# Designed miniproteins, single chains, continued (5): the designs that were tried, part 95

Each design is a single chain, and the fold is of that chain. pLDDT is the mean over its residues in the fold that is shown.

## One batch from the design tools (miniprotein)

Design m19297
Fold by ESMFold2-Fast:
Structure m19297 (fold): chain A 100 residues (1-100)
Amino acid sequence: SELEKLMTPGAIETLEKIVELGREIRENTELNEEERRRVEELAERIRDAMLEAGLSDNEELREIARNLAYVELHEEKYFEYVAKLKGVSQEEIEAQLAKL
């Protein structure tokens, strides 16, 4: 992993969880043209900062930067997603209990 060059194992694990959350936000949010443009602009800036820190420009780095941009710009969408996930989990539990 590119991140292993600059971070401790614990910090990498935390970042991987944040990146995963950013991916879940990205997959579960509907963005307009303006919002997509802002994500791409921020992802470019995050990537450039990581490149200046000594990381290599590759698909892993670009994907990390994009997912981090989603988290940064869509904190409100993140809370909405978590609330929906809790609702879905509760409904799934109720459905499973109803089958017993």
Scores: mean pLDDT 66

Design m19298
Fold by ESMFold2-Fast:
Structure m19298 (fold): chain A 65 residues (1-65)
Amino acid sequence: SLDSLWEEIRRTRKRYDELSKKANETQIKALEDPKYKKEAESLREEAERVHEQYNELLRQFQLAT
């Protein structure tokens, strides 16, 4: 249903926002301490994957309406 798809879009957007915030915060830490660099890269890559999922869900919603 459209309601279920909309809820999935909302959850995916929230996950993306949380991951992006963590990636940015960890990247700032990486500027002072290189040990955080790989963690920041991992979080950024995960955020990118979730962003791609979000965009695909938006496309599905637009095609359904």
Scores: mean pLDDT 86

Design m19299
Fold by ESMFold2-Fast:
Structure m19299 (fold): chain A 71 residues (1-71)
Amino acid sequence: NSEVARAAARHLRWEAETHPDLSPEEQKSLLLSLSRAAERVGADETAKVLRDSAEKGLSLEDAAKKLEELS
C-alpha cells in the first residue's frame, strides 16, 4: 500500500545519507532485500518497484522517487 511505499522511500533516503559511498552492487543488494521484505507484508506493488529499480541499476535516491510516485 502507499504507506509501505512511503516508509520504504524514507528508509532508502536514510541509507543514502548515512552510507554515501555505497557501491552500485551494495545499492542493488539493499533494494532486493527491501523488495523481499515488502513481499512478506503483502506490499506487492512496492516490492515490484524495488525489484525493477535494482534490475535497472537505479540509485537509492531514484528508487525512492519511484516509490514516492506510487504513494
Scores: mean pLDDT 84

Design m19300
Fold by ESMFold2-Fast:
Structure m19300 (fold): chain A 99 residues (1-99)
Amino acid sequence: MDQAQQFHQQGLQHHDQGDYRSSIRFFQQSLDLDPNNWRSWHNLGISYNNLGDWRLSVQYFQRSLDLDPNNRRSWLALGSSYSGLGDFDSAQRYFDLAR
């Protein structure tokens, strides 16, 4: 496994343990080495969503979708983040795009 993949896996491990701050650091280190990995952008967004930072989560999910617009998980996650922001109209549109 290359170093970017190793950092990504460490990020997933910390995320599974509920340690979102450590998962963020590892996903950022993975992205420093491989900025085109949409999965790391997506997981960075999930970690910020779990911390209640919906504005940052939206930005990272959008970056994930810029790299792979077919990734339904980021469309669903965008809907969840907009719901957290109280923007239910945008949330519904993104849930519809996840179909």
Scores: mean pLDDT 87

Design m19301
Fold by ESMFold2-Fast:
Structure m19301 (fold): chain A 92 residues (1-92)
Amino acid sequence: SAAEEEKRAKGKKLRDEINSEKNSKKVEEIEKLAHEAVELAKKKGNLDKTLDEIQEIVAEMVEKAEKNPDTKAEELLEEMKKKLKELIEKLK
C-alpha cells in the first residue's frame, strides 16, 4: 500500500540519518558507552546479562522507530545514550 511504502521510505531515511556524518560523534559516544558497560560487566561476572540488556535497548529503539516513522535520529540516539548510562550506573 502507499502508506506502507511511505513508512518504509521514512524508516530508510531515519537509518540513513543515524549513519550520517552529522551523527557520527553521537554514534561514537554510544559505542564508547556500550564498550564501558561490557568492560564493567566482565569485571563483575555479568557479561551475558549485560549483553542481553544492551540487545533489549537496541530492540526497544528499533520498535520505537517502527511504531513512529516520524521519530528523529537525534532523539533515538539521545535516548539510547541515556539508557546505556543508566545501565553503566547499575553495574557500578
Scores: mean pLDDT 81

Design m19302
Fold by ESMFold2-Fast:
Structure m19302 (fold): chain A 91 residues (1-91)
Amino acid sequence: MLTVRMEAKPAGATATAEVDEVRHATLVVQLLDKSGVTVASAIAPGAKRLTVTVEPRGDEDVYKGRGVLFDASGRVLEEAEGEEVTVVKPP
């Protein structure tokens, strides 16, 4: 099972994709902005866990994580989305 967990801190948003079992698959994690544009991504063959972090560019930024697991042929095995998180710079 693929899961995506989101964390928001004043320093930025972090998306962590995690899979219970790796069977010759490639794990991808993406961070998307409020418009659905990918602002950060990582890819690793054979990884059980993969993390990306983005620093906020404005006073308030909204991010969403996405995880995708691909087989050796590039076929999607699993997809998961994390919750939306808002990064707010402290006053």
Scores: mean pLDDT 77

Design m19303
Fold by ESMFold2-Fast:
Structure m19303 (fold): chain A 73 residues (1-73)
Amino acid sequence: SAAVEKLREMLENALRAAKSLTDAASVRALRDLAEREAKEFIGTIEDPEAQREAEELMREAVEELERLEAELA
């Protein structure tokens, strides 16, 4: 799905940006923004199968961002 691939790219870009940050507060702000943007995008996906794949990608990215935040805390 083109929508799933676009979301994957967006989340991968967020993860790369987070890895360049040096403080937990900045990672948290980026995580909150990325999660909000991802949820809004997923809400536009009408195909239930693509929506589930997108939700799983978001979950994995949020978990990684939370891990990066914890490492800097």
Scores: mean pLDDT 86

Design m19304
Fold by ESMFold2-Fast:
Structure m19304 (fold): chain A 86 residues (1-86)
Amino acid sequence: SVMEELEKKYGVPPTPYLLGQKDAREKGVEATYEELKSLMDEDGVIVIDGVTVSIYDQIAYLKGILSVEKHPKIEEIIKKLEALLN
């Protein structure tokens, strides 16, 4: 399937990853990060209307942003989110 081919190519769930790349390319990495930061709780978890966005999808999206340009604060957030899954 297309999803399996994209996951093999990118090594993460493809839809959030590709969206992260798109947003970072169109808006810029820093602008995308600042927009996300306004939606994050103290642990870097994205919460919308009191509902936590899937941590797997958040990690994939953030990795998508990093594929455009490295950002130390985004790398730190990914490490914190990965710790929540372990």
Scores: mean pLDDT 74

Design m19305
Fold by ESMFold2-Fast:
Structure m19305 (fold): chain A 65 residues (1-65)
Amino acid sequence: STAEIGAILRLIGDMLEAGADVKVTLKDNEVTVTIHGDNAATAEAIIAERAKEFAALGVKLTLKK
């Protein structure tokens, strides 16, 4: 949905703006973010902040280090 796409783009934008070293893998309604160590704490905080939004949209948000 448009809302899901918006949430994903905002997450990616937040990561990019923060300079977080991450790899984002997208599937149907599952988003996996792998943290590679650069600004890992910041990336994790962004994911935590976005978790509620993704849950409300029925999108599974997975964190991997």
Scores: mean pLDDT 76

Design m19306
Fold by ESMFold2-Fast:
Structure m19306 (fold): chain A 74 residues (1-74)
Amino acid sequence: MPSPLEKLEELREELERRLAEETNSSVRGMLQRAIREIDEALARGASEEELERLYRGVLKMLETVDALAAQAAA
């Protein structure tokens, strides 16, 4: 089973991939903040519990980003 750390590292890679293709400034800001929060948590050696909470928070943010992208595509 992947650890919260491994899941966050994979999610961070996905966020950077999305940011490279994103043209909407508001969505770019959301992605950049999420990447920063992950980097800061990893740099300070956050606990598994803190990493799991951050992972869930970033997933919720991505649901919002996906909803905005769907509206822009419609």
Scores: mean pLDDT 81

Design m19307
Fold by ESMFold2-Fast:
Structure m19307 (fold): chain A 90 residues (1-90)
Amino acid sequence: MSLEELAQELIKIIEEAIKKTKNEEIKAELQNLKDAVETLLANKDKLSDEEFKEQLIAALEETIKILSKDEELKEYKEKVEKLLEEVKKL
């Protein structure tokens, strides 16, 4: 899986988590994070692969922190943790 494909997968997980959570603050934090990852993807051609990877790792780590605030999102947190390990192996 490419860094771009991993970033797209992160966006999908965030969208599912937004639909699942009942916490409006967590929804807002997840929406802001989704927007940041979409901006990262839009600027992929302006970034080196290393810069893209570093920013994607930061986004994955921040997603895990946000998802950890809501017990109903545990399954999505586990999916993001797996994506983080895949990115680190590239």
Scores: mean pLDDT 87

Design m19308
Fold by ESMFold2-Fast:
Structure m19308 (fold): chain A 89 residues (1-89)
Amino acid sequence: MKYKEKLKEVIEILKEARDYARSKGLESIVNLLDSAIKALETVLEKTDNKDVYLRALRTAIGALEVAAKVDPEFQPLLEKLREILKEME
């Protein structure tokens, strides 16, 4: 499904963000991103519903917005998620 591939791309971006956070010792951000990744993986396994995928993507954007407030290096990854959201809407 078209939206399923976009959600997989989002999960990979969150994994990159988590790896960066881990390299910087940002434990609270690592935990936040890990929780978001697990939630998105569950959504991906359980449904093909576009509205559920859009809600999951907005949750991922929220997690990266929190991360970007802590470290501006997360901003480019946040912008990638925002562009994916525009493509899915």
Scores: mean pLDDT 84

Design m19309
Fold by ESMFold2-Fast:
Structure m19309 (fold): chain A 114 residues (1-114)
Amino acid sequence: SSLREEIERLLEYAEKKGDKVAAEHLRKALEKLESDPKEAALHLLNAAMSFAKNGDFEAAERAARLAAQLFEKVGDYESAELARQLAEAMREGDLERAEQLFEELNALIAKKEA
């Protein structure tokens, strides 16, 4: 899928940049992409937070937008909207707001477990 190719490119980028935490989460996202797309999206969000904490807000925005696309694909429109808001916080370089939105997303995902 287009999502797989974009995640693979972002993984290659993370490895070249030495963001080992983002790379590990992106590998897990690829492993879960077909079997557990919601867990894959959560790994994309964790990769976004790692990029942001390292000051790479462009990669962070990309990871958050990929998470939003994956949530939309599985019909989780509420999580998709929060992931889009997270991507906007990343674009603005607002790490504090990004952390708050990430916590809200984790709580929402946990609440929606089947």
Scores: mean pLDDT 89

Design m19310
Fold by ESMFold2-Fast:
Structure m19310 (fold): chain A 90 residues (1-90)
Amino acid sequence: SLEDLLKELQELIEKLNKAIEEGQRVFDRYRREALERAKAEGKPVEDADTLARQALSEHLARLGREVAEKTGDRDAGNAAVAKEASKIFA
């Protein structure tokens, strides 16, 4: 029914908004950590977004490896990375 379709659409919009909010928070955290780290080490900050993307890429690589090692399943590691990335890049 039209009512069922509208309810499903509303649920999808809510999930998307939560994913965007969560993704922004995670990315902002990496930006903040990158700035704090650069300051502590006396290094220039070239671009906070570039540093945050590097930190995020390293995080995703570690997550995938850790899940794969813990489960003994590479596909489980890949699925964990995809799930995490979908929250950040939704």
Scores: mean pLDDT 69

Design m19311
Fold by ESMFold2-Fast:
Structure m19311 (fold): chain A 69 residues (1-69)
Amino acid sequence: MEEEVREHARELGFSDEEIERAIKLARNTAETLAELHGRPPLSDEELYELVKRILEGMARQRALDAAAA
């Protein structure tokens, strides 16, 4: 699952550093939410969707930064 996410993100033009950041944020967010809300840990599929959402957010931020510069 994580390796598939990395390959997909590379195809979208994200750097290895950006991909690792997105995966780390997704894992930290998933762990925090499970702990705070007493929910079971996220499945690999749910974690994958969270990483995709983070990458989309990063892409949007880059577009906003480019538009503001």
Scores: mean pLDDT 74

Design m19312
Fold by ESMFold2-Fast:
Structure m19312 (fold): chain A 107 residues (1-107)
Amino acid sequence: SAEEKAVLEALEELGKVAMDPSTSVKELRKYGEKLLAELREQGVSEDLLEKFALTRRYMIRVLEDPSLSEAAKKELINKLTAAFHEAIKYELSVKQLERMLEKIVAA
């Protein structure tokens, strides 16, 4: 759907910003909030917005982890983005997506 395309494109952009080592957590939060507001104005469903917000929260968690190298952060952000894409493709619930994201960051 057009809504699914919009949210997938927004998450890909958020992931690219998150993978830039010059991006601060504060900048990622602000950019994510801007994207979320734009998606909401476009009429994207609350289910898709919740999945977007959840994935952003896990991206922030990865960036805030001082034990992770920049290469490890980039790999994890890519995996979180892929999990989001899979959740949209297979119409997974927010709870199912949360379990996938948690498993990625716990590994």
Scores: mean pLDDT 89

Design m19313
Fold by ESMFold2-Fast:
Parts: sequence; C-alpha cells; structure tokens
Structure m19313 (fold): chain A 80 residues (1-80)
Amino acid sequence: MSLVELIEELGKLVGLSPQQIEDYILQSSGGTPHLLTADQAIGVLEKLGLSSEQAKEIAKKNPVMSVEELLKEALKVLKK
C-alpha cells in the first residue's frame, strides 16, 4: 500500500481529510518528512484518534520509524 493510500484509508476511519493528516505529520516532523522519533510518532498517533497508551505501545516497538510504518501501525489498531 502506498503512503497516499494509507493516508486516504486513515482519513476515512478517523474522519480527517488527507490534507489534515499530511499537515499533522509535517508539523510533528518539524516541517520536513523524515523518520519520526518516538515522541513525534506519539503526537501524530494521538492526533489520529489513538489513545496515549496505544500511541506509546506503537512507538515502543520502533524508537525511530518511517511515516509509512507509523501509518500502517495506526491503521491496524483503528481497523479493530
């Protein structure tokens, strides 16, 4: 699944536009899309509607993760 497809599917599940999700990622990454630290990942996940506990568990698996990996993990949790 492409990054665009992940953003679209997440937007449908959480009631956010693709642009809003992209803006949250951009702000959390300090304005440049790159690998996210655990704290940056938690911030994005919480904005997507995950609980603080769910966000921390995802971040704990990968201290640094790509935006694509972050969105895949969020999608798995939100589909349940």
Scores: mean pLDDT 73

Design m19314
Fold by ESMFold2-Fast:
Structure m19314 (fold): chain A 61 residues (1-61)
Amino acid sequence: DVKEDLIDFAYERLRQLVEAGESLEEAAERVKQILIDGGYSEDLANEAVEEARKRLEAERA
């Protein structure tokens, strides 16, 4: 499932960037741009990043 794979990719990249000192908002915008530059639609990139962000926020709550 392409969407599931993109969510997993976005989650790992968000986690890495946040651990490296980026804010969650900055990391999310960066990962979104990576997916768009990789050839995915803006809608799909937004959906994957939002789901990954929710997952990361839930783990840190």
Scores: mean pLDDT 81

Design m19315
Fold by ESMFold2-Fast:
Structure m19315 (fold): chain A 87 residues (1-87)
Amino acid sequence: SDKEKALKALEKLKERLEELKKEAERQNVSPDVMKILEEAEKLAEEALKLVEEAKTQEDLNRASRLAQRAAHLMLEAEAKIKEKKAK
């Protein structure tokens, strides 16, 4: 089902977020990068709640938009982590 696919996608997103948080701590990144990851975590949690409570396609679309925003923040944080690692 679309709901099962959304839950699986969010599970993978949360796994990647945890990897990025560990790498950020290892690289001793600035507090601004940690704040970006915290915002991504908040959005991912909100998306998960919307998927679990979803009754309509609009609910799933809203959760998808939050997950995309979380993924975008994770890409921003990943770029900053990689820049720190390359120095």
Scores: mean pLDDT 84

Design m19316
Fold by ESMFold2-Fast:
Structure m19316 (fold): chain A 107 residues (1-107)
Amino acid sequence: SVKDIFAEAHRAEQEGDYQKAYELLDQGVRAAQDDPRVIYEAIPEDAKHPRFLAIKGVAAVFTGKPKEAIELLRKAYEAGYTDAEFYNMAQFVANMLGLPVSEITGE
């Protein structure tokens, strides 16, 4: 199940195997068919890696939690997740909320 894939990704993260964690995270998102409600519920509550936080933030905006979405994406940004993938997610959420991306990054 999608939840099992995200649980395995989180275990890989806890073991320091970030390559495996990222591959499993991508697999989980694909298995969820980009369904934000499934993704939001399946990502473990104790996941702390910036990439998990950013993906959960995107899912949060679709589940009617815009304030949580901004907080999760900002936390990911402050933790050093600032690549093109992050920027695409932050810009997408900013566009959905009618905000500039600076309201998400805090700049």
Scores: mean pLDDT 78

Design m19317
Fold by ESMFold2-Fast:
Structure m19317 (fold): chain A 85 residues (1-85)
Amino acid sequence: SIREKIEQAQKIGQEKAKSLGLDLGEGAIDALTLAKLLGLPPDVVMTSLVEAGGIQVTSRDPSLFVLSEEQRERALRLIEERLRE
């Protein structure tokens, strides 16, 4: 499911954040991992995360974002719309 793919991308984002010395908790998400799991272009996923209010947290990995739970639900809706049409 799309939700399970988001959860997997969050786990990868959390691991990347730890490797960079950042404590982002459950807010961390990796856009490239999410794009790969969804079969979408990375730019489409990154745009959806930005439109949801997500923030790119470091210049060292531009695919690493942080989103609140509300912002993640917004991103999920935007991605679901993209996958339907």
Scores: mean pLDDT 82

Design m19318
Fold by ESMFold2-Fast:
Structure m19318 (fold): chain A 70 residues (1-70)
Amino acid sequence: DEALANIRAALAAARAGDREAAIAALERAIEVTTNGEARDALGVALLAAKQGDLEAAIAALERALAAYEG
């Protein structure tokens, strides 16, 4: 699943403090995501990452992942 792979990549990048990699993976995840709840959470994560708030981005990414796994 391309969306799930990109969500996991964004989470890993954000946890590593790599803001640019997290933003790139988030933009790809949003583009390919068909799950509405995950897409909304990814939008929040992207906004947070662009503002430099990687803690908020991680929390939103974990919510997006839960929406895919639930």
Scores: mean pLDDT 84

Design m19319
Fold by ESMFold2-Fast:
Structure m19319 (fold): chain A 89 residues (1-89)
Amino acid sequence: MKKEAEEKVKKIVEEGRKQRRDLYSQAADVYRKGREEAEYLKKTLGLSDEQVQRLLDEAARKANELISQADDVYRKFLEEAEKIKKEAE
């Protein structure tokens, strides 16, 4: 029965890794799109460097929120995996 607990732990950790990866991918996409939009608006509307920097800061903050969510989700999966591992002792 140790093998069943080890398999459950592996599946939970892998699920946490996949969710973290997805959130990190979303964070990267948010930042990339924000940067592209800021560059587009600079060229089309003549935004100042300060206005462009504010748009980049906004995109970075949103991306960082997703990164924090990713780390929190992964931590919870690791905690659940540890509980299963301890209960199987």
Scores: mean pLDDT 84

Design m19320
Fold by ESMFold2-Fast:
Structure m19320 (fold): chain A 100 residues (1-100)
Amino acid sequence: MKSSVEKLIELIEELLENKEKLSKKEFSREITIIGASATLLYLHAQLNPEEVSEEQKALIARLVDLAAQAERAVIQGDFEQATKLVEEMLRLAKELLEML
């Protein structure tokens, strides 16, 4: 799990650092990859419930929810909202990493 959270953080930081250089299509693709990574964390927690605290499960569920909201914002053309949601995902992913 720790390496998967570290990879999610890396993907988010790379997106936020490069957001002004990315096309709308490239930005959308990166959001989809971030969402897939959050979903893999959720699946790991579901398969290994004994290894994950209730607080960690809540953070992972929130990451998946925020990823879905960001993807919806991108579909609606609201890249500013998508960016804010991804910034919140970064905060929660770092909080989750500190618990691991």
Scores: mean pLDDT 87

Design m19321
Fold by ESMFold2-Fast:
Structure m19321 (fold): chain A 82 residues (1-82)
Amino acid sequence: TQSLIQQAIQHLRQGQRDAVSPDTQRSITDALRSVQDYLDGRSSLGDAVYSAVQARRTAVRAGDQRAAQHVLQAIQLLSQSG
C-alpha cells in the first residue's frame, strides 16, 4: 500500500544520507527516482524493487553497511506493498 511505499522512501533517504561512497549515494538516488516514477504511474513496482536491489548490491560492494541495512528495509517494504 502507499503507506508502506512512503516508509520505503524514508529508509532510502536515510540510506542516501548515511552512504559514504558516491556510487552508493548515486544508486540510492536512482532507486528513489524509480519509486517516485512508480507512484506517478510512469513505471512498475517491479522496476522500483529492481533499482533498490541494485542499490543494496552497490552499498555492500562499497562497504556502506549502514546504507545497505536501510536499503534492505526499503526492499522488504516495497515487496510487501505488491
Scores: mean pLDDT 88

Design m19322
Fold by ESMFold2-Fast:
Structure m19322 (fold): chain A 73 residues (1-73)
Amino acid sequence: TLEPVELSPEQQAQLQALEDKYLPQLQAAAEAGDEEKLREIRIEMLDQAIEILRESAPEVAARLEEERARLRA
């Protein structure tokens, strides 16, 4: 329905690889209760995800840009 169905299998794989890359850092920061570090890591992940999606799924990329803006606020 209103899901991010615009993503290709290759882009889904790239996003999963991105999450896997940052997962250990996210877990470590979460266990330490370091909310500022979690926020920084999330922003970095969103920046990279936006770059992956910008060409083929600009509507999804725009939603991620909004999420990034909220984290920076």
Scores: mean pLDDT 77

Design m19323
Fold by ESMFold2-Fast:
Structure m19323 (fold): chain A 58 residues (1-58)
Amino acid sequence: DVERQRALEEAERRGQLANERVQRFKKELEAQGIDLSSLSPVEQGQLFAQLLAQEAAA
């Protein structure tokens, strides 16, 4: 069905955009001297959420 195909394509695009955003945030954090490998998954998630909130506010 065209509707289901369209929904899947939108979900894939959203996933790609989210992945690109995460990669950009990782580069920004590393450029600031933050060692992501030394952070817990929870701490990494909090930093990404903070950057997303800042981007959404801008």
Scores: mean pLDDT 74

Design m19324
Fold by ESMFold2-Fast:
Structure m19324 (fold): chain A 55 residues (1-55)
Amino acid sequence: DEIEEKAVELAKSLSSLPLGTVNRELEKIFLDELKKKPAETAIATVEKIVESLSK
């Protein structure tokens, strides 16, 4: 799944950042995806990133 692969890559990048910065970057990613894709896809992408971060 392309979304899962992208989410894992982004989660790896974000896991090296302070928690406050992670939340800010997640918001930025969500807003960027909303500009390019349907809201459902943007939500799914962010959910997969959060899921990968919590593993």
Scores: mean pLDDT 72

Design m19325
Fold by ESMFold2-Fast:
Structure m19325 (fold): chain A 100 residues (1-100)
Amino acid sequence: MEEELKKAIEYFEKARKYFEQAAAVSTPEAGRLAREASEYFNKAIEAFKKGDVEKAIEYAEQALTAMARALDVATSPEARELFRKGIEYALKAIEEAKKA
């Protein structure tokens, strides 16, 4: 459990970094959605630190929903690649969290 939560936090932090990078190279619209996703990942990380795995997964799923919308409106190949990597790490984080 402790190791799975630690891995989940590391993967969410990686996802957040990719979303921050994507926001910087995105249109204002995609950037807003990326920042919304980053806020939900921050809430997920804090929930994991408190041991609230169920709530953390809920916040992570909300972040993924915001990120899917950002990807839909992203026109830059660079932004789309960063969003895809962010989503990949977020999914890995949720998988590790479910093992905890």
Scores: mean pLDDT 79

Design m19326
Fold by ESMFold2-Fast:
Structure m19326 (fold): chain A 60 residues (1-60)
Amino acid sequence: GDEIAKLGQELYNKVRSEELDKLIKEAMENLGLSIGAARVLAENEVRRKATKLLEEELKK
C-alpha cells in the first residue's frame, strides 16, 4: 500500500540529496553535456539507484 510509495519517495529523496549535484557535474565534465541534458541524465540515474534500493528492501 502507501508504505511502499512512502519508502520509495524517502529513498529517492535520499539519493537525490546525496548524489544529484555530483552526477550533474560528472555528466557535464566527462560527457560535455549542457546543464539541462546533464540534469536529465542525473535525474534518471537517481531514479534508477532509488528503485534498485527499494527493490532490495522489498526482497528482504
Scores: mean pLDDT 82

Design m19327
Fold by ESMFold2-Fast:
Structure m19327 (fold): chain A 113 residues (1-113)
Amino acid sequence: SEQKLKQLYNVAIGRVDLLSSIFSSDERKKIKAFLEEPDVFEKLKEVWQKFDPDESGSIPVSEVPAALEALGIDVPSEEELQSLISSINSALKSSDSVVDFETFVLLVAKIKT
């Protein structure tokens, strides 16, 4: 649901400082500022719902490039994407085999900053 995704989005913003092992203080400030911009949640929600239509709560890592393209984002190399996803998932203590909405939000914010 949109309400659940908004809750997860706000949790992701609140957990940016948990990324201190992988992102500098300045990078985390830019990530937070990006996520607090108007309309960013709506765009991320629209793309997420397209890739997770059954509300499973996660998408396969292999589908992340297509989701980034749907947002108009230049897709990093497969090696860089896998490294970023693994690092964020490790910092958030999430599963390494899939990307949940919180990891997706933080991944997009990092790429855009």
Scores: mean pLDDT 82

Design m19328
Fold by ESMFold2-Fast:
Structure m19328 (fold): chain A 65 residues (1-65)
Amino acid sequence: FLEKAEELAKKGDYGGAAKYANEAYAAGDKEGALKGFKLALETAEKLGDKRGAEVARGAIEALEK
């Protein structure tokens, strides 16, 4: 899941990266999900997508708490 999230983030697809991060979380891989959401956040910030960055940041905070 994380590897696929990394590929999508590299292509500028933050939504796809976030989707696979969610799938990692559902599979019990909280650490992989956290890494995937961090990649989604970085991608959204590079694209100037304020909403996407906010959503990814919220997911990261929820997983770290």
Scores: mean pLDDT 72

Design m19329
Fold by ESMFold2-Fast:
Structure m19329 (fold): chain A 88 residues (1-88)
Amino acid sequence: EEQKKKAIETAKKYAEELRNIGAERDRLVAETQRAVDLAKELSKIDPKKAEELRKQIEADGATQVANLRKKSEEADKKLAEAIREARK
């Protein structure tokens, strides 16, 4: 009984972590897009600096999204395991 309650609470914890990771990813994607749009505005003034900035923003954004994806995959595995334990 107590072990089953702990498994349910663990499942809730990882479900919440997945929701938080999803929100963080969506915010990061929106922030990266805004930064790219600002770099486009800069291209009207200094095309070379705008290109360098855009490449850096895209590279940094891709790295951060990849890190969040790995974190999400790990949390998903732990959630699935906690649900299996709760069903036993």
Scores: mean pLDDT 81

Design m19330
Fold by ESMFold2-Fast:
Structure m19330 (fold): chain A 130 residues (1-130)
Amino acid sequence: MYVVLIADDLESVRNELAEAALAAGASEVILTSSGEEAVEALLENPERVDIVVLDREMPGMSGEEAMAEIRRLYEEGVLPRLPVILMVSSRPLSEEERERLRRLGAAAILEKPVSREELIAALRALMAAA
């Protein structure tokens, strides 16, 4: 069974992502509204979270900053495993930005607007890989 952690500052988007995760086969969804809350929730669930879905454009700690912090915590031994990360961007990404996100640990990158079917397909693929 897969536990999916979702971070997005917009409640409507969090609900859409949660529905897609459950439809994809997640047994539990943890909802957070910021990058800081996502990191805190992961630290509270260090062995349980399989997939983290991060909105790139969040106030305070961005999705990129949250992903970098998750990687740092893993490299420092605070997190016993690195979760699979799906990055969702509200704007088009350059090739350089995509390469940077991949280097930071993004397993998949989606650009909004994204359909429910595309979200489910991406999450199912990541669950098969996790």
Scores: mean pLDDT 83

